# Designs tried in a protein design run: designed miniproteins, single chains, continued (5). Part 9

Each design is a single chain, and the fold is of that chain. pLDDT is the mean over its residues in the fold that is shown.

## One batch from the design tools (miniprotein)

Design m16278
Fold by ESMFold2-Fast:
Structure m16278 (fold): chain A 108 residues (1-108)
Amino acid sequence: DLALYEKVKEILDKLEEEVTKAIAEHDKQKIEELMDKARTEILALVRQMSTRYQSAVVEDLRKKAQEMAERLYKVRKEHNVDDDYLELAILKVEKIVAEVEAIQLEAA
């Protein structure tokens, strides 16, 4: 279980680096590809985890979504502009959260 959770953390760290670059480059296709790949890998690992580690993954994903939402809020407030690319990434992370939570409910 711990080893599976550490693999998820590796995926999330790499995803954060690559998605941040894709957002800065305004590359919507790359954001979608990176998010879909991470989603597939995370869900496969989560299905093999105990409920305790599934909860830890949900918490990590929620924290990243919140941090991204705070960045979007600051951009909107300070520059009076929207960031559609950052918003897309946030929505994709929130979708993964919902899918992990659905797996937990099936395991209960």
Scores: mean pLDDT 80

Design m16279
Fold by ESMFold2-Fast:
Structure m16279 (fold): chain A 75 residues (1-75)
Amino acid sequence: SMAELRAEELEGLGLIHAAIGDLLASKGDLEGAIESYELAIEQLREALAIAPDNEAARRRLAEIEEKLRKAKEEL
């Protein structure tokens, strides 16, 4: 369905933004990392609203939320 394709696209975008956040954090760009992690969280939450049984997406969301918390503590 169109909703399933939307959920897959949002999950993919969320993972891309999370990877960008990881890269920026590794370079010490905490402000950029926070922005990328917040975008990733928003996209994964939207994906989970459409496909709530996606266990992998839920695990990734929890991991990214923890990375965001740590990045904010380091500012």
Scores: mean pLDDT 90

Design m16280
Fold by ESMFold2-Fast:
Structure m16280 (fold): chain A 97 residues (1-97)
Amino acid sequence: MEDVYRLGPEMQELLKLVGREGEEITLSELAEAIGDILKKFVEEGKISYDEEKKVNVLDVSDTYLGKLLGAKKLTVDEFIQKLFQKIDEENLLTLVE
């Protein structure tokens, strides 16, 4: 059985960006939702490629995600790292069993 996690309010607001509603999620569903958030930011022109650094840069200025992570611009890798760090430090996902 795949582990089910209860979403904290901050995670619920983040997942609303991709039309996901509910109080519980699996890790597979979370990974899909994160992919959909990144896809949405590509469509909104908020991800740009920095050719000098060879990295994708996410502009989260004036977004809920920027407020949640305390950032304005970060790489996609930094976004993933900071998101999972905040999830862990603030218990934004609680294992339901």
Scores: mean pLDDT 77

Design m16281
Fold by ESMFold2-Fast:
Structure m16281 (fold): chain A 97 residues (1-97)
Amino acid sequence: SEANKEIGELYKKAAELIKNNAPLEEIKEIALKLAEILEKLGASEEQLRAVALGLYMAKLAEESRKTGKDPTPAIDEKIAELANMSREEIIELIKKL
């Protein structure tokens, strides 16, 4: 229950940071904590993909602010890519962002 509360709070914080266009460094800190807890709890690949996608969207939002580029095609491509990634590859992606 404690770990589930921690995960819930980290998801809420990540969503808040993304909504408010927070610096990527802050989002990465939440991502690392989420990846560590989810890995320890044996989280599903779907849960890991959701975390990875959220972080990627935050990164694209930063790029979009600088370039004015539409992030939608890159988001669609990343969703398809994540669907074909292994658990280990998804965890590595989260840690590298």
Scores: mean pLDDT 73

Design m16282
Fold by ESMFold2-Fast:
Structure m16282 (fold): chain A 119 residues (1-119)
Amino acid sequence: GKGQELIEAVDKMLEAIRAGDVEAFREHLRKALELAESVEEEMMVLRAAAGELLSQPELNPEVRALLVEALQEVIDRHPYSESLLEGMEEMLAAAQARGDAALAAELQALIDRHRAAMA
């Protein structure tokens, strides 16, 4: 079923991050987001990617850029989603805890933009 395909796409996405394979990450992230049926599932995919990125010994800037781009696309589809805001705030806290200042700055900018759109 779609749930199993989503789990498999997420697993392959996380394997790509661990391998430093930017092209595989792009492809499996795209597939996982296409399989997601709700903003909550899209945020689960993005939070999983962020968590894996932040767990790596060296932070991959290309993976970070793709994650930020995907999050911008999800915001464009769900401009008034509280679930999206909550997910972004959780990712920001994780980026800050890891010391990824670049990801933290990008997430803060996206949070500020989303809050402005919701007001």
Scores: mean pLDDT 86

Design m16283
Fold by ESMFold2-Fast:
Structure m16283 (fold): chain A 83 residues (1-83)
Amino acid sequence: SNIDLLLSSVKGWSGVELARELSKMTGIPVGKIEKFFEEVVGKPASQTPAEEILRALIEYFQLDPETASFGELAERLKEHLES
């Protein structure tokens, strides 16, 4: 499934590294994305594996695990944070 490919692509990353990549895709400041991750998972992005955050975001945005992509996730994140 696409979610397995997404999870594999961020293996070994922290939530900070995931936030940096999504920041590059969306133009949203890294700190704003990190705060959102902390709101979703209930712990600091720097102490949370990117894989755990990705799973939580797929559930939060109600994305289809079979078709989910970084592009779709970035678009939903940008729409949600709106700046």
Scores: mean pLDDT 85

Design m16284
Fold by ESMFold2-Fast:
Structure m16284 (fold): chain A 64 residues (1-64)
Amino acid sequence: GAISEERREAAARAAEEGGGSGEAARLGVDMKSQGNDELGDKAVAAAASGAAELGRRLAEEGMR
């Protein structure tokens, strides 16, 4: 992929290793599996883009 895409992928991996963003991404994937595709997609995308706090909040809202 383009260098920007590779940097986004590296950020997603760093987020998973960093905990907070990784937790948001994991919750987003679980929400997609359980039928909350819209919130799950937003949570995963936010975590990958480095918006860990937004991703976490979206994941928590989907878990209500």
Scores: mean pLDDT 62

Design m16285
Fold by ESMFold2-Fast:
Structure m16285 (fold): chain A 85 residues (1-85)
Amino acid sequence: SGMEEAIEKKRQEILEEGEKLREEYIKESGDGSEAEKLLEEAKKKLDELIEEFKARKLTPEELLEKMEEIREELRKAFEELKREL
């Protein structure tokens, strides 16, 4: 099931990147509370998209595209948090 493997890999890559951004923010800010909320929100969005895919509401291509959009939104949200420091 190359599709399930691709989805899991992309989910893992996004969350791993998010965790690295969280660690960088905590190092600079001394408080991870806002960074943790961003990561939790991204995880919920990813899980909701995967459930929509399982319900056949999304194609594999649409799912992977929307997951990439969540990654980009997470990156921008962390950039905004860093600007407030």
Scores: mean pLDDT 84

Design m16286
Fold by ESMFold2-Fast:
Structure m16286 (fold): chain A 73 residues (1-73)
Amino acid sequence: DVLKKLKEKALEIGEKLKDEKKYPEIAKETGLSVEEIRELDKEYGGGDTALILAVKIMEKEGILPEEIKEAVE
């Protein structure tokens, strides 16, 4: 279940986003810089940022963006 995995990853990342010291760990998993993560959090807020970051992690796990898009729509 793609939606269940996405929700669980978003929740995990959301918890890490509350602690600035966890940003390098999130950056490594997503392939983004710490600065990019901070900019996303300011632009979209914690919940939407967590979802964006979870999608990027799931892409690296071999889940196609098309499958994630279909599950969200």
Scores: mean pLDDT 76

Design m16287
Fold by ESMFold2-Fast:
Structure m16287 (fold): chain A 67 residues (1-67)
Amino acid sequence: MTIEVRVEVDTSGLSPEERAQARDEAFREGLARALAEFRELHARDPSLHPRIRIVVVSGGEEEVYES
């Protein structure tokens, strides 16, 4: 089973530095959500070993992070 978290961030009008920061913050938010879901699943059934997939969407582009 896979825990998938999709985070959309609007980078319109941002500088390159602000875009990089916004993407980093979106990833951290996605990771926190994925870890919360992992903890809930593990608490219900410790034998489950779900994979984590985080998708950050900005300006129509998708960046995927998998564990």
Scores: mean pLDDT 81

Design m16288
Fold by ESMFold2-Fast:
Structure m16288 (fold): chain A 109 residues (1-109)
Amino acid sequence: DKEKEWYEKRMKEIEERKAQAQAELDVLLPDITKAFIYLSLDPKKLTEFNKRLYELSEQKAKEYAQKARDEVLKETGNKELADEIAKQYAELGRLEAMVEFAKEAKKSL
């Protein structure tokens, strides 16, 4: 089953990338905590920081989902499979955005 093999390959890639991103976040956790404490002293800066994080997360989620959807439709023609894989890539995009934002937060300290 070509679709099953394609799905299993993509899901493995997504799971490996999610695990890598989570590992990077775990390493950055002390720096994120310090940045958050620092920003919490200024509610306006905290609000702007949270807005930037939200915007970056949603932008990456949308870009990853759209690219994945287009690739799945091109390879398989299966809309339901494309929707499911796009959803998984959207979650990956948000997680990778968190890693990128955490690295920027570390630079602000």
Scores: mean pLDDT 82

Design m16289
Fold by ESMFold2-Fast:
Structure m16289 (fold): chain A 73 residues (1-73)
Amino acid sequence: MELTGERVAVLRDHVLADHGGDLAGGGASAAPAPDLRDVDARLSPEEIYDMHRAGDPARGVPALPDEVARALA
């Protein structure tokens, strides 16, 4: 299934909610968030979804929790 921008946005919102919470807490040394624009430009929406769903340690992408992955599937 080819992912629509809507599915990619749901994935992005999940990642930003987790990382945004840390940034909102005023963490001066929050780890740099992966550049989602760069990832989107290099990979198809399906590849982005699969990478985030399974996680990719080489790219510093954590696996999605089962509940989030199931909601996006």
Scores: mean pLDDT 51

Design m16290
Fold by ESMFold2-Fast:
Structure m16290 (fold): chain A 67 residues (1-67)
Amino acid sequence: SMTVTLTTEDGKTFDIEVVNYVGDAPDFMKEDDWVYGKTENGVEVRGKVVRVDGKLQVRFSELPPAP
């Protein structure tokens, strides 16, 4: 597992533990929200809040490096 530090649309931060870039969404997040964050290794990621088996999860993808 790894930690992703998320930044919400209002600029607040929180840590989510993820396995294979998937973690549980905090209870204040909504389905279809977008979030941005960084891994503990400093890799920038973007996540989408999705519903899986009735629960909200955040699924992250790594962002490509800036040119």
Scores: mean pLDDT 77

Design m16291
Fold by ESMFold2-Fast:
Structure m16291 (fold): chain A 74 residues (1-74)
Amino acid sequence: MEEGEKLLKEAEEYIRKGQFDKALELVNKAYEIFKKVDPNNYKPLELLARVYALKGEIDKANELFKEATKLKKQ
């Protein structure tokens, strides 16, 4: 069930609060769930990229956005 999507929604709430480390924890948990049940889901990678960009890790964010884009094309 929607556990992975629930974790992504909770992560988005923490992003809005500026709690990026907590958001990163939740997105990583969602990413592990989606790898098992829906490995082509790009949403966890887009949120990971967004969190890294907000933390100022621009190169890491760009790498993750490229990976998310590859999944979107599938």
Scores: mean pLDDT 81

Design m16292
Fold by ESMFold2-Fast:
Structure m16292 (fold): chain A 80 residues (1-80)
Amino acid sequence: MKEEAIKVLEEVKKKYPIVEEAAEEAIRLLEQGASLEEVLKAFVEKTLKLGRSSSENLQLSLEAAGEVAKKFREIEEKKK
């Protein structure tokens, strides 16, 4: 569970360099035992702040946030 979520964030960090700081913070929260919901919320809040520099960065930040949200949902659903 935690390892799968960390892998998602590492892949998103490589694909969307603009969200690197947000992904690193999210990984730190996972290592500290935060829930996937708490981590996703923190990641989205940080990515929106990073994306405010331009419309292109906002688009990339929204794509990264959407990918993390989708993959985290898949991780939670596989627990059934």
Scores: mean pLDDT 78

Design m16293
Fold by ESMFold2-Fast:
Structure m16293 (fold): chain A 68 residues (1-68)
Amino acid sequence: MLSPLEQELLDQLSPEDQALLRERFAAEDRYFKEGRWTEEQKEVFARAAPAVRKLFELALARLEEQAA
């Protein structure tokens, strides 16, 4: 499940990147429910990788601002 902070950062991304990240989160939930890693889940993760990178960069920027 997304935290409120994760949702806020997600909302800063494009609709396409948001869709990719939501698809990835659904695949993670499915993996934990089904207990196996499928090729389809690997493809979802690969497709979402650029969006995950953008989200990570936003999160790091937030942390750096808080530390300063």
Scores: mean pLDDT 73

Design m16294
Fold by ESMFold2-Fast:
Structure m16294 (fold): chain A 64 residues (1-64)
Amino acid sequence: SMEELEELGELLVEYSKTKGIELSLEQAIRMVENMLKLGFSAEEVREMILNGEDLTAKGVELLL
């Protein structure tokens, strides 16, 4: 679980860099945790990141 959170956080950091958005690993991990709380599975979050989907376009607001 913690290893998966770190992996997903790192992927989100890399994904955000491709869009010109700078995220810390700590912030990215918090965002991933919020997505899991919204009912997304870890596998779904990984697929969203790897497929280059806009996380906000899935109805997930990561503005905090």
Scores: mean pLDDT 71

Design m16295
Fold by ESMFold2-Fast:
Structure m16295 (fold): chain A 78 residues (1-78)
Amino acid sequence: MKEIAFVDTETGEVVAVVEFPEDADFSWTRVGDSPVAIIEKLNGKIKKGSKEKLAEYELAHPLRLTNGEGIALLRRKS
């Protein structure tokens, strides 16, 4: 499993931690993408945090992985 921490870039808060299947591809992700939509599309499982809180955010940067682990950098929706 790939574990991704979803982090608010302004506060440094970990908004959620999500596990994805090992074959999950994030190469298509872009700035402004919905974290909830990414989780649903790639069959992610929220281990910490909530979908409601994640719905208030968008990707600040394309999602990048290091050694099967990564950080999704988030910003509040305007």
Scores: mean pLDDT 80

Design m16296
Fold by ESMFold2-Fast:
Structure m16296 (fold): chain A 63 residues (1-63)
Amino acid sequence: LDESIQRMTDKGIEAAKKGDLKKAQEILDKLESTKRILEELGEDSSPAEEGVKKLKETIKKAE
């Protein structure tokens, strides 16, 4: 799970840096959904939370 979340985060950051803001936003939405699901299951959502934070910052800088 953590490895998949990290891979998704990296893909989103690369999309944002490449100027593909639609793809970056799609990945951000998936990360936020993953965070919510983990919270509902009582699992550690920290990797998804950090991924959301980093990707939001990257998208904001790319806009």
Scores: mean pLDDT 79

Design m16297
Fold by ESMFold2-Fast:
Formats: structure tokens, C-alpha cells, sequence
Structure m16297 (fold): chain A 82 residues (1-82)
């Protein structure tokens, strides 16, 4: 069963992996660095969607959906810059 601890661990991994890519994309503004950031964000959206389907708590499902929506909005804005 999907635990709250697994969700928090996944979000911590997201932050740790995405933050350096954001920093690099902001510094370089290169299409390659932007594309790499988009690809990693898309991979995490897929993972969070899978976790949402396995979540038993409505609160956890709502949290995951809000994070997914935030990441999808970020992906759309980054694609507009590509």
C-alpha cells in the first residue's frame, strides 16, 4: 500500500533532483538545459500519477493531484520558452 512516507520521500527526491536542473536552466537559458528539465519533470509527473492511483487516502490523492497540476503548469511554461 502507498504510505504517506513514500509520498514525502518521492517529493523530497523531486526537489533534490529538480533544483539543480532549474538552477542550470536559469543560468544558461540554453534550449538543451530547458529540454532536460522538462524531461525530468515529465518523468516525475508520471511517477506521481502512478502513486495517486495507488493512494488509499483522499487527502493524499488531493495532495498528489495539486503537485501534478503545479508541475504540468511549469512544464507548459518551460515549453513556451523552448
Amino acid sequence: MLSEEEVLAALAELEARILPLIERAVETQSPEDLARLIAELERFVERLREMKERASSERTKELLERVIELLEAMIEELRARL
Scores: mean pLDDT 81

Design m16298
Fold by ESMFold2-Fast:
Structure m16298 (fold): chain A 81 residues (1-81)
Amino acid sequence: SAEERFEAALARLSPEQQALARELREVAEKLVKAIMEGDRETARELGKRLSELLEEARRTLSPEQVTLLLQAIIEIAGRAQ
């Protein structure tokens, strides 16, 4: 499952990198919810935060780690209602 892939990717990260990956997932899930609810202001702020977290992830993680985490997060967030 996407959840299992996310947890497997996290297991290879440092505690600091795990915290970053978890925040990235939380913000992505909240962003999808805000978009679905038509909350344009919240979606704008969350989109900005997601962009900042992605820049930090690209500096902190390998391209392969970023790809694996994002694939799992996109699948998980896409199931948020």
Scores: mean pLDDT 85

Design m16299
Fold by ESMFold2-Fast:
Formats: structure tokens, sequence, C-alpha cells
Structure m16299 (fold): chain A 72 residues (1-72)
């Protein structure tokens, strides 16, 4: 499944573009997909900066919102 593959790669690479694409493939509006991508980008930037950063679980939660939307 293309959305699931994009989600997996986003988590592995920290690429917010893949997170945004996963949201679009899940059928989210462009506005919601952009928010998913931006939040994921912020988490990735914080990890790079060495701050107290969201865990992989928190990144998964952002992407899980995409799946929850699809389940409605």
Amino acid sequence: DEAAEAERKALETGDPELARRAALLAGLPEEEAELVGRRFAAMTAMKKAGASVPTTEEQKAVLAAVRAYMAR
C-alpha cells in the first residue's frame, strides 16, 4: 500500500514530504496533509538540533492521525 510505504519511509528518513504524501494518499485534504508534513518536519529538525525531542512514538502518532481520518 502506497500510503503505508510512504509512512514507513518517512519514519526511517525523517522526510516530511513523505509524511505529507502519505496523508494525501490517505484522502486527507491538502490543508490537513500540509499540517502533518509541517509537524513531522518540526520533529525532525528538533531531533537534528539535539533538543528534547518527540520520540518515534510521537512521530507515529502524527501519521496515525492520517489512518484515523481514513477510518471515518
Scores: mean pLDDT 66

Design m16300
Fold by ESMFold2-Fast:
Structure m16300 (fold): chain A 80 residues (1-80)
Amino acid sequence: MLKVLEVRVENYEKGAIGTVTVEADGEKAVFRFEVPIGERDIGTLEKELSSGKKVTVTVELEARPGQPARIRVLELKVEK
């Protein structure tokens, strides 16, 4: 079973960089993902994070044998 322990998103000039920490069967792994600058929610995300609001990120984990796991960002929501 895969458990999500932490999700962090940091804004930068060309988009946002996120980090997801997960645990599976007692093993801990950290994955980085990028949110393209073209995502319309980036400006809103930056403003809301500076106000102390929480952000929910829906991601898909893609893993292939012999290759590093990849994270795909499906949705960004700012909590109120």
Scores: mean pLDDT 56

Design m16301
Fold by ESMFold2-Fast:
Structure m16301 (fold): chain A 96 residues (1-96)
Amino acid sequence: SAVQAKVDNAMATFNSTYQTRLSQLLQDSRLPSPFSADTPVGRAVQAVISNAQQDLRDTATALASQGAAQSTLLALAQQVADATVQQVANIISTVE
């Protein structure tokens, strides 16, 4: 559906944006695997990302169902990605 396509595009934008920004953030990081479920830090990071993905999907689905433009959903995805990366940065900075 048109709603599904808009949501999927927003999720793809979120995933690509946060991955790019996390790669930039981790350039000087000494944490070998901050996303590993085997560590408390890794579990906290995974929880932040998973919660952001779920919240974005729910919000984007509601907005798309109400007729929101693709551009609106992409802007939302970038904002959520930025906030998610900031939360991950704060978790990492607490350990280092």
Scores: mean pLDDT 81

Design m16302
Fold by ESMFold2-Fast:
Structure m16302 (fold): chain A 136 residues (1-136)
Amino acid sequence: ELSPAERYVIAEVRFLADSVRRKIAETLEKNKDKSPEERKKILLEFVDEIQKVTLENIDLIAKRLLSLGVPKETVDAIKKALKEIVEQTAKRMKEEIERGYKEGLSNEEILARLDAVVDEGQERAIKEIREIFKKN
C-alpha cells in the first residue's frame, strides 16, 4: 500500500530517532561521574551536534527521494517539514535539559524526558510525511 519512496522516508525517520535515543543514553552514561554543571553543558553541546547531523541526513533523504522519481515539489515539502520538526525537537530537548538540571532530576529521569521529546518529534514527522504523500 505504501509507495517505495514513502516507506523509505518513514524507515529513515525511525532510524534517525532510534539513533538519537541511543546517543542520548550513551552520552549520559559516559558522563555520569561529572558534575551536574559539566553534564548539562555536554548535553546542550550534544543537542547542537545531533541537530546538525540530522539536518545533513534530511538533505540526503531529499536527494534519494528525487532519485526515486518523487516530484521536486513533494520532496521540497518533505524537506521543509522535517527540518522544521528537527529544529523544534532540538529546542524542546534543550528546554528539558535546562529544566531537568534546575529540578535536580536523575540521569534516568532526564533520559526519559528527552526520549519522550524525540518520540513526539518522530510521530509528528511520520504524520507530516503521510499527509504530504496523500496530496500527490
Scores: mean pLDDT 90

Design m16303
Fold by ESMFold2-Fast:
Order: sequence, then C-alpha cells, then structure tokens
Structure m16303 (fold): chain A 110 residues (1-110)
Amino acid sequence: SLAQEIEEMGQSLIRLGETLLRLADDPSVAPGDLAEAALIAAAVLYTISDEYLKSDNPELQEAGELLRRSGEALRRAADHLARGDLDGARASLRRVIEQGQALVELGRKV
C-alpha cells in the first residue's frame, strides 16, 4: 500500500542517518569517503523526491518534500565533513533522522 511504502521509506532514512552518524565517529572511515557517500545518498533522494512531487497524490507530494529536505541535509553533512566540521555534520545527519521519523508518521496517517 501507499502507506506502507511511505513508512518503509521513512524507516530506511532513519537507518541511513543513524549509519552515517556512526561512521562519522569511526576513526577508520576517511571523512572524504563519508562525504562522498552522503552526496550519493542525497542524489538518490533528490531523484525519488522529484518523482513523488510530480504525483497528483498529496501524501506523495508531502513525502517528496520530506525527501528533498533529507537530500539537502545530506548535502550539508557532506560539506561539513569536507571541511572537518564533525559537529556540523552530526547536526545535519540528525535532521535526516528527523525527516525519516516524519515520513514514518506520514505513512501511519495514510
């Protein structure tokens, strides 16, 4: 169902944000590699967001906006990582988790 798809997307975003946040604290992971991973994830989310926003379904449009904001947060996290700003990166990654939680809530309302 549409509700299940949106909820599962939200759960996937929470897992992504939590994973990237853990990797930001891992000294074996180069910040540049993590920044690249965040940029790739942002590109994927922008692609899905663009598709959802083209829908006439208001729930998909709302989900698309949350995915767009998640992509923006991942892009900001990548920028912070590239500059060595781990606190800024963590703040941006927490926003990805918050957008994922909002998607889970949206899926439960549909």
Scores: mean pLDDT 89

Design m16304
Fold by ESMFold2-Fast:
Structure m16304 (fold): chain A 66 residues (1-66)
Amino acid sequence: DREAKLAELKAYVEASPYLKGVLSDEQLAALLDTHDWDVAAVKALLDREEAEIARSIAEGLPLAPK
């Protein structure tokens, strides 16, 4: 069920302080669609994105110069 997979991915993102509110439902669904609705594959991808966001924040955010 695609709704259940999307809900699981949304819960995963909401648990992340760096990804919470960054990705819309449509963007999460697009990531799932790209990975044939394999939640584990998308979670692995988001783990990489979270690591990059955390690194950017630690280095002063590329979107907000300090």
Scores: mean pLDDT 72

Design m16305
Fold by ESMFold2-Fast:
Structure m16305 (fold): chain A 85 residues (1-85)
Amino acid sequence: SVLEEARRRLEGLGLRRPLREGILRFLEEHPEKAEEVLGELERLHAEGASEMDFVRALRSLGMDVRLVIDEEVKESLELMKKALE
């Protein structure tokens, strides 16, 4: 599927889980943008771009940065939960 290919390609870019999962949520809602988004991210990766460069590019392609923030919050809550166990 488009999402399975997208997950594989994003994992190849070494992106942090919250950014990767946010992008996958965006592509689930907009599968028609998958090749444009993935191609741009692969180009930025080849140029040694920072995570902030990826976020700026994704915003210009129509991604709501709240998708990444939501995943960061989920990760932080799971880490806090594990610390209390």
Scores: mean pLDDT 82

Design m16306
Fold by ESMFold2-Fast:
Structure m16306 (fold): chain A 105 residues (1-105)
Amino acid sequence: SLTEKLTSISTKISELNNLLSSLPPASSTVTKLPAALLDADVDVGLADICLALGLHELAVKQLEKAVNTLETYLKSPNYDVNYRPHVLKILSYCSQTVSYIKSEL
């Protein structure tokens, strides 16, 4: 039902917010959140919306896009090591969610 899909979306948004809340504390310098983390967060959010709508193939594509963005970021000269735990946490979430989609859905 629509209510069940909305509940699923709300749950996934809460999971994303919990992941984002684990970001490192603000430094004394104004550290802008890396664009790669913002892009990955958007892609994961879109994947969760796709999952709630039953668009499993599109959800996988969005998660794979997020993974590619973050793996590229980890190898870039702009990589900030302070964000490594959060990058790995998002990558773990993407991997687990893709595995769930492919095995259960």
Scores: mean pLDDT 73

Design m16307
Fold by ESMFold2-Fast:
Structure m16307 (fold): chain A 58 residues (1-58)
Amino acid sequence: SVTKELAELAYKLGKELSPVEASEKLAPIAGPKLSKLSDDEAAEASAEILRAMEEGYK
């Protein structure tokens, strides 16, 4: 799913980059994909992406 793909990418970026750099790199990739989802699905996907990125920072 789009959510799973973006979460896996967010985790990898969180491990490799600073939080700011990871967010800046992810935003242009995630934005267009999330805009194709409903508001509720986009909110859930955004939460999963953020959790995955935070786990990457650890």
Scores: mean pLDDT 78

Design m16308
Fold by ESMFold2-Fast:
Structure m16308 (fold): chain A 77 residues (1-77)
Amino acid sequence: DADRARMLNMIALNKIRQGDFEGALEYADRALELARRAGDDELVGTSLYLRGVALSALGRYEEAKKLIDEALAIAEK
């Protein structure tokens, strides 16, 4: 469901703003799965970006860069 993916992305963003990067990663991963099932590329891009931000904050820079680059490519078409 696209609506559920959007809600989970909002929760992930809120977790990032609170400094809960592990929680953000969990919610972004769940949002990504639902966004892909919905076929909503913009929601997929948002979920990938949020996952990348959380991974970067957790020190997983190589993984974070790949996800952020993928999200940017989706956003730019």
Scores: mean pLDDT 83

Design m16309
Fold by ESMFold2-Fast:
Structure m16309 (fold): chain A 98 residues (1-98)
Amino acid sequence: SLRDQIVDLIEDTIREIEENPERFEDTLARFGAQVTGLLQQMAAQLDDSQFALQVSSVMLYAVGLATEAVLRNPSLEEQMRELLRVLNNAVKAAESTR
């Protein structure tokens, strides 16, 4: 499902940030582009209620994963905040296409 693809992308992106923090800016830019495309596909396929529910589920999961990453490595707090900001901006962009 598109939700599973978005979740996998978030998990893979956090892992990449943890393993290669020096590539953070490139990793974040790639994440932003990819997650925006997936969210736009989701917006095109789902009605407003279904889209809102799926987005809420993804956002809650992302906050949980980012929190766990910061608990493992507190030096990643700023990077995880930036990841969530990019994800939230991608959600807002997808909402604006409806």
Scores: mean pLDDT 88

Design m16310
Fold by ESMFold2-Fast:
Structure m16310 (fold): chain A 81 residues (1-81)
Amino acid sequence: MDEELKKKIKELEERLEEIAKELAELEQQPVTKENLERQMELGVEEVELAVSIVVLKKFLEREPKPEQLEVLEKWLKKLEK
């Protein structure tokens, strides 16, 4: 379980870095409707990803309850889509 959680955290952190890089590139572009919409989409995804990483790190420190694991898997699947 801990090894799987560590792998998931690493995957999410890599995605977070990719999102941050794309946001930085968008900030260098002219402000257009499409640019703003993309920044908002990425901003929401960044927040969801950051919260998921924090929750996963908490689970590494403590044994999660079955209900908590179900919520975690649901959040991870949402981030994959």
Scores: mean pLDDT 75

Design m16311
Fold by ESMFold2-Fast:
Structure m16311 (fold): chain A 89 residues (1-89)
Amino acid sequence: DEAAKAALAAGLRELLAREEADRAEVAAEFADNPEVKELALRALDIVVEGIRRALEALEAGASLEEALAILREAYAEAKRVADEIEKLL
């Protein structure tokens, strides 16, 4: 489904731009807590890298299912890192 892949790719490019823009805000929000800041930026970077990998996979001809699996894995990994932040609060 070419239309579905194109729509996902367009949405992922928009999401990538938003997540990258949010990086500065996250860094500012946790500036007074270096450990929390490191984990928060790490979680964000995992999501950003996952989006980039999904886009690369789609460009290489991967299925919609494969691209969504890459995203799901990235978000699950980011959630594990975010759960460590809660232990510091």
Scores: mean pLDDT 84

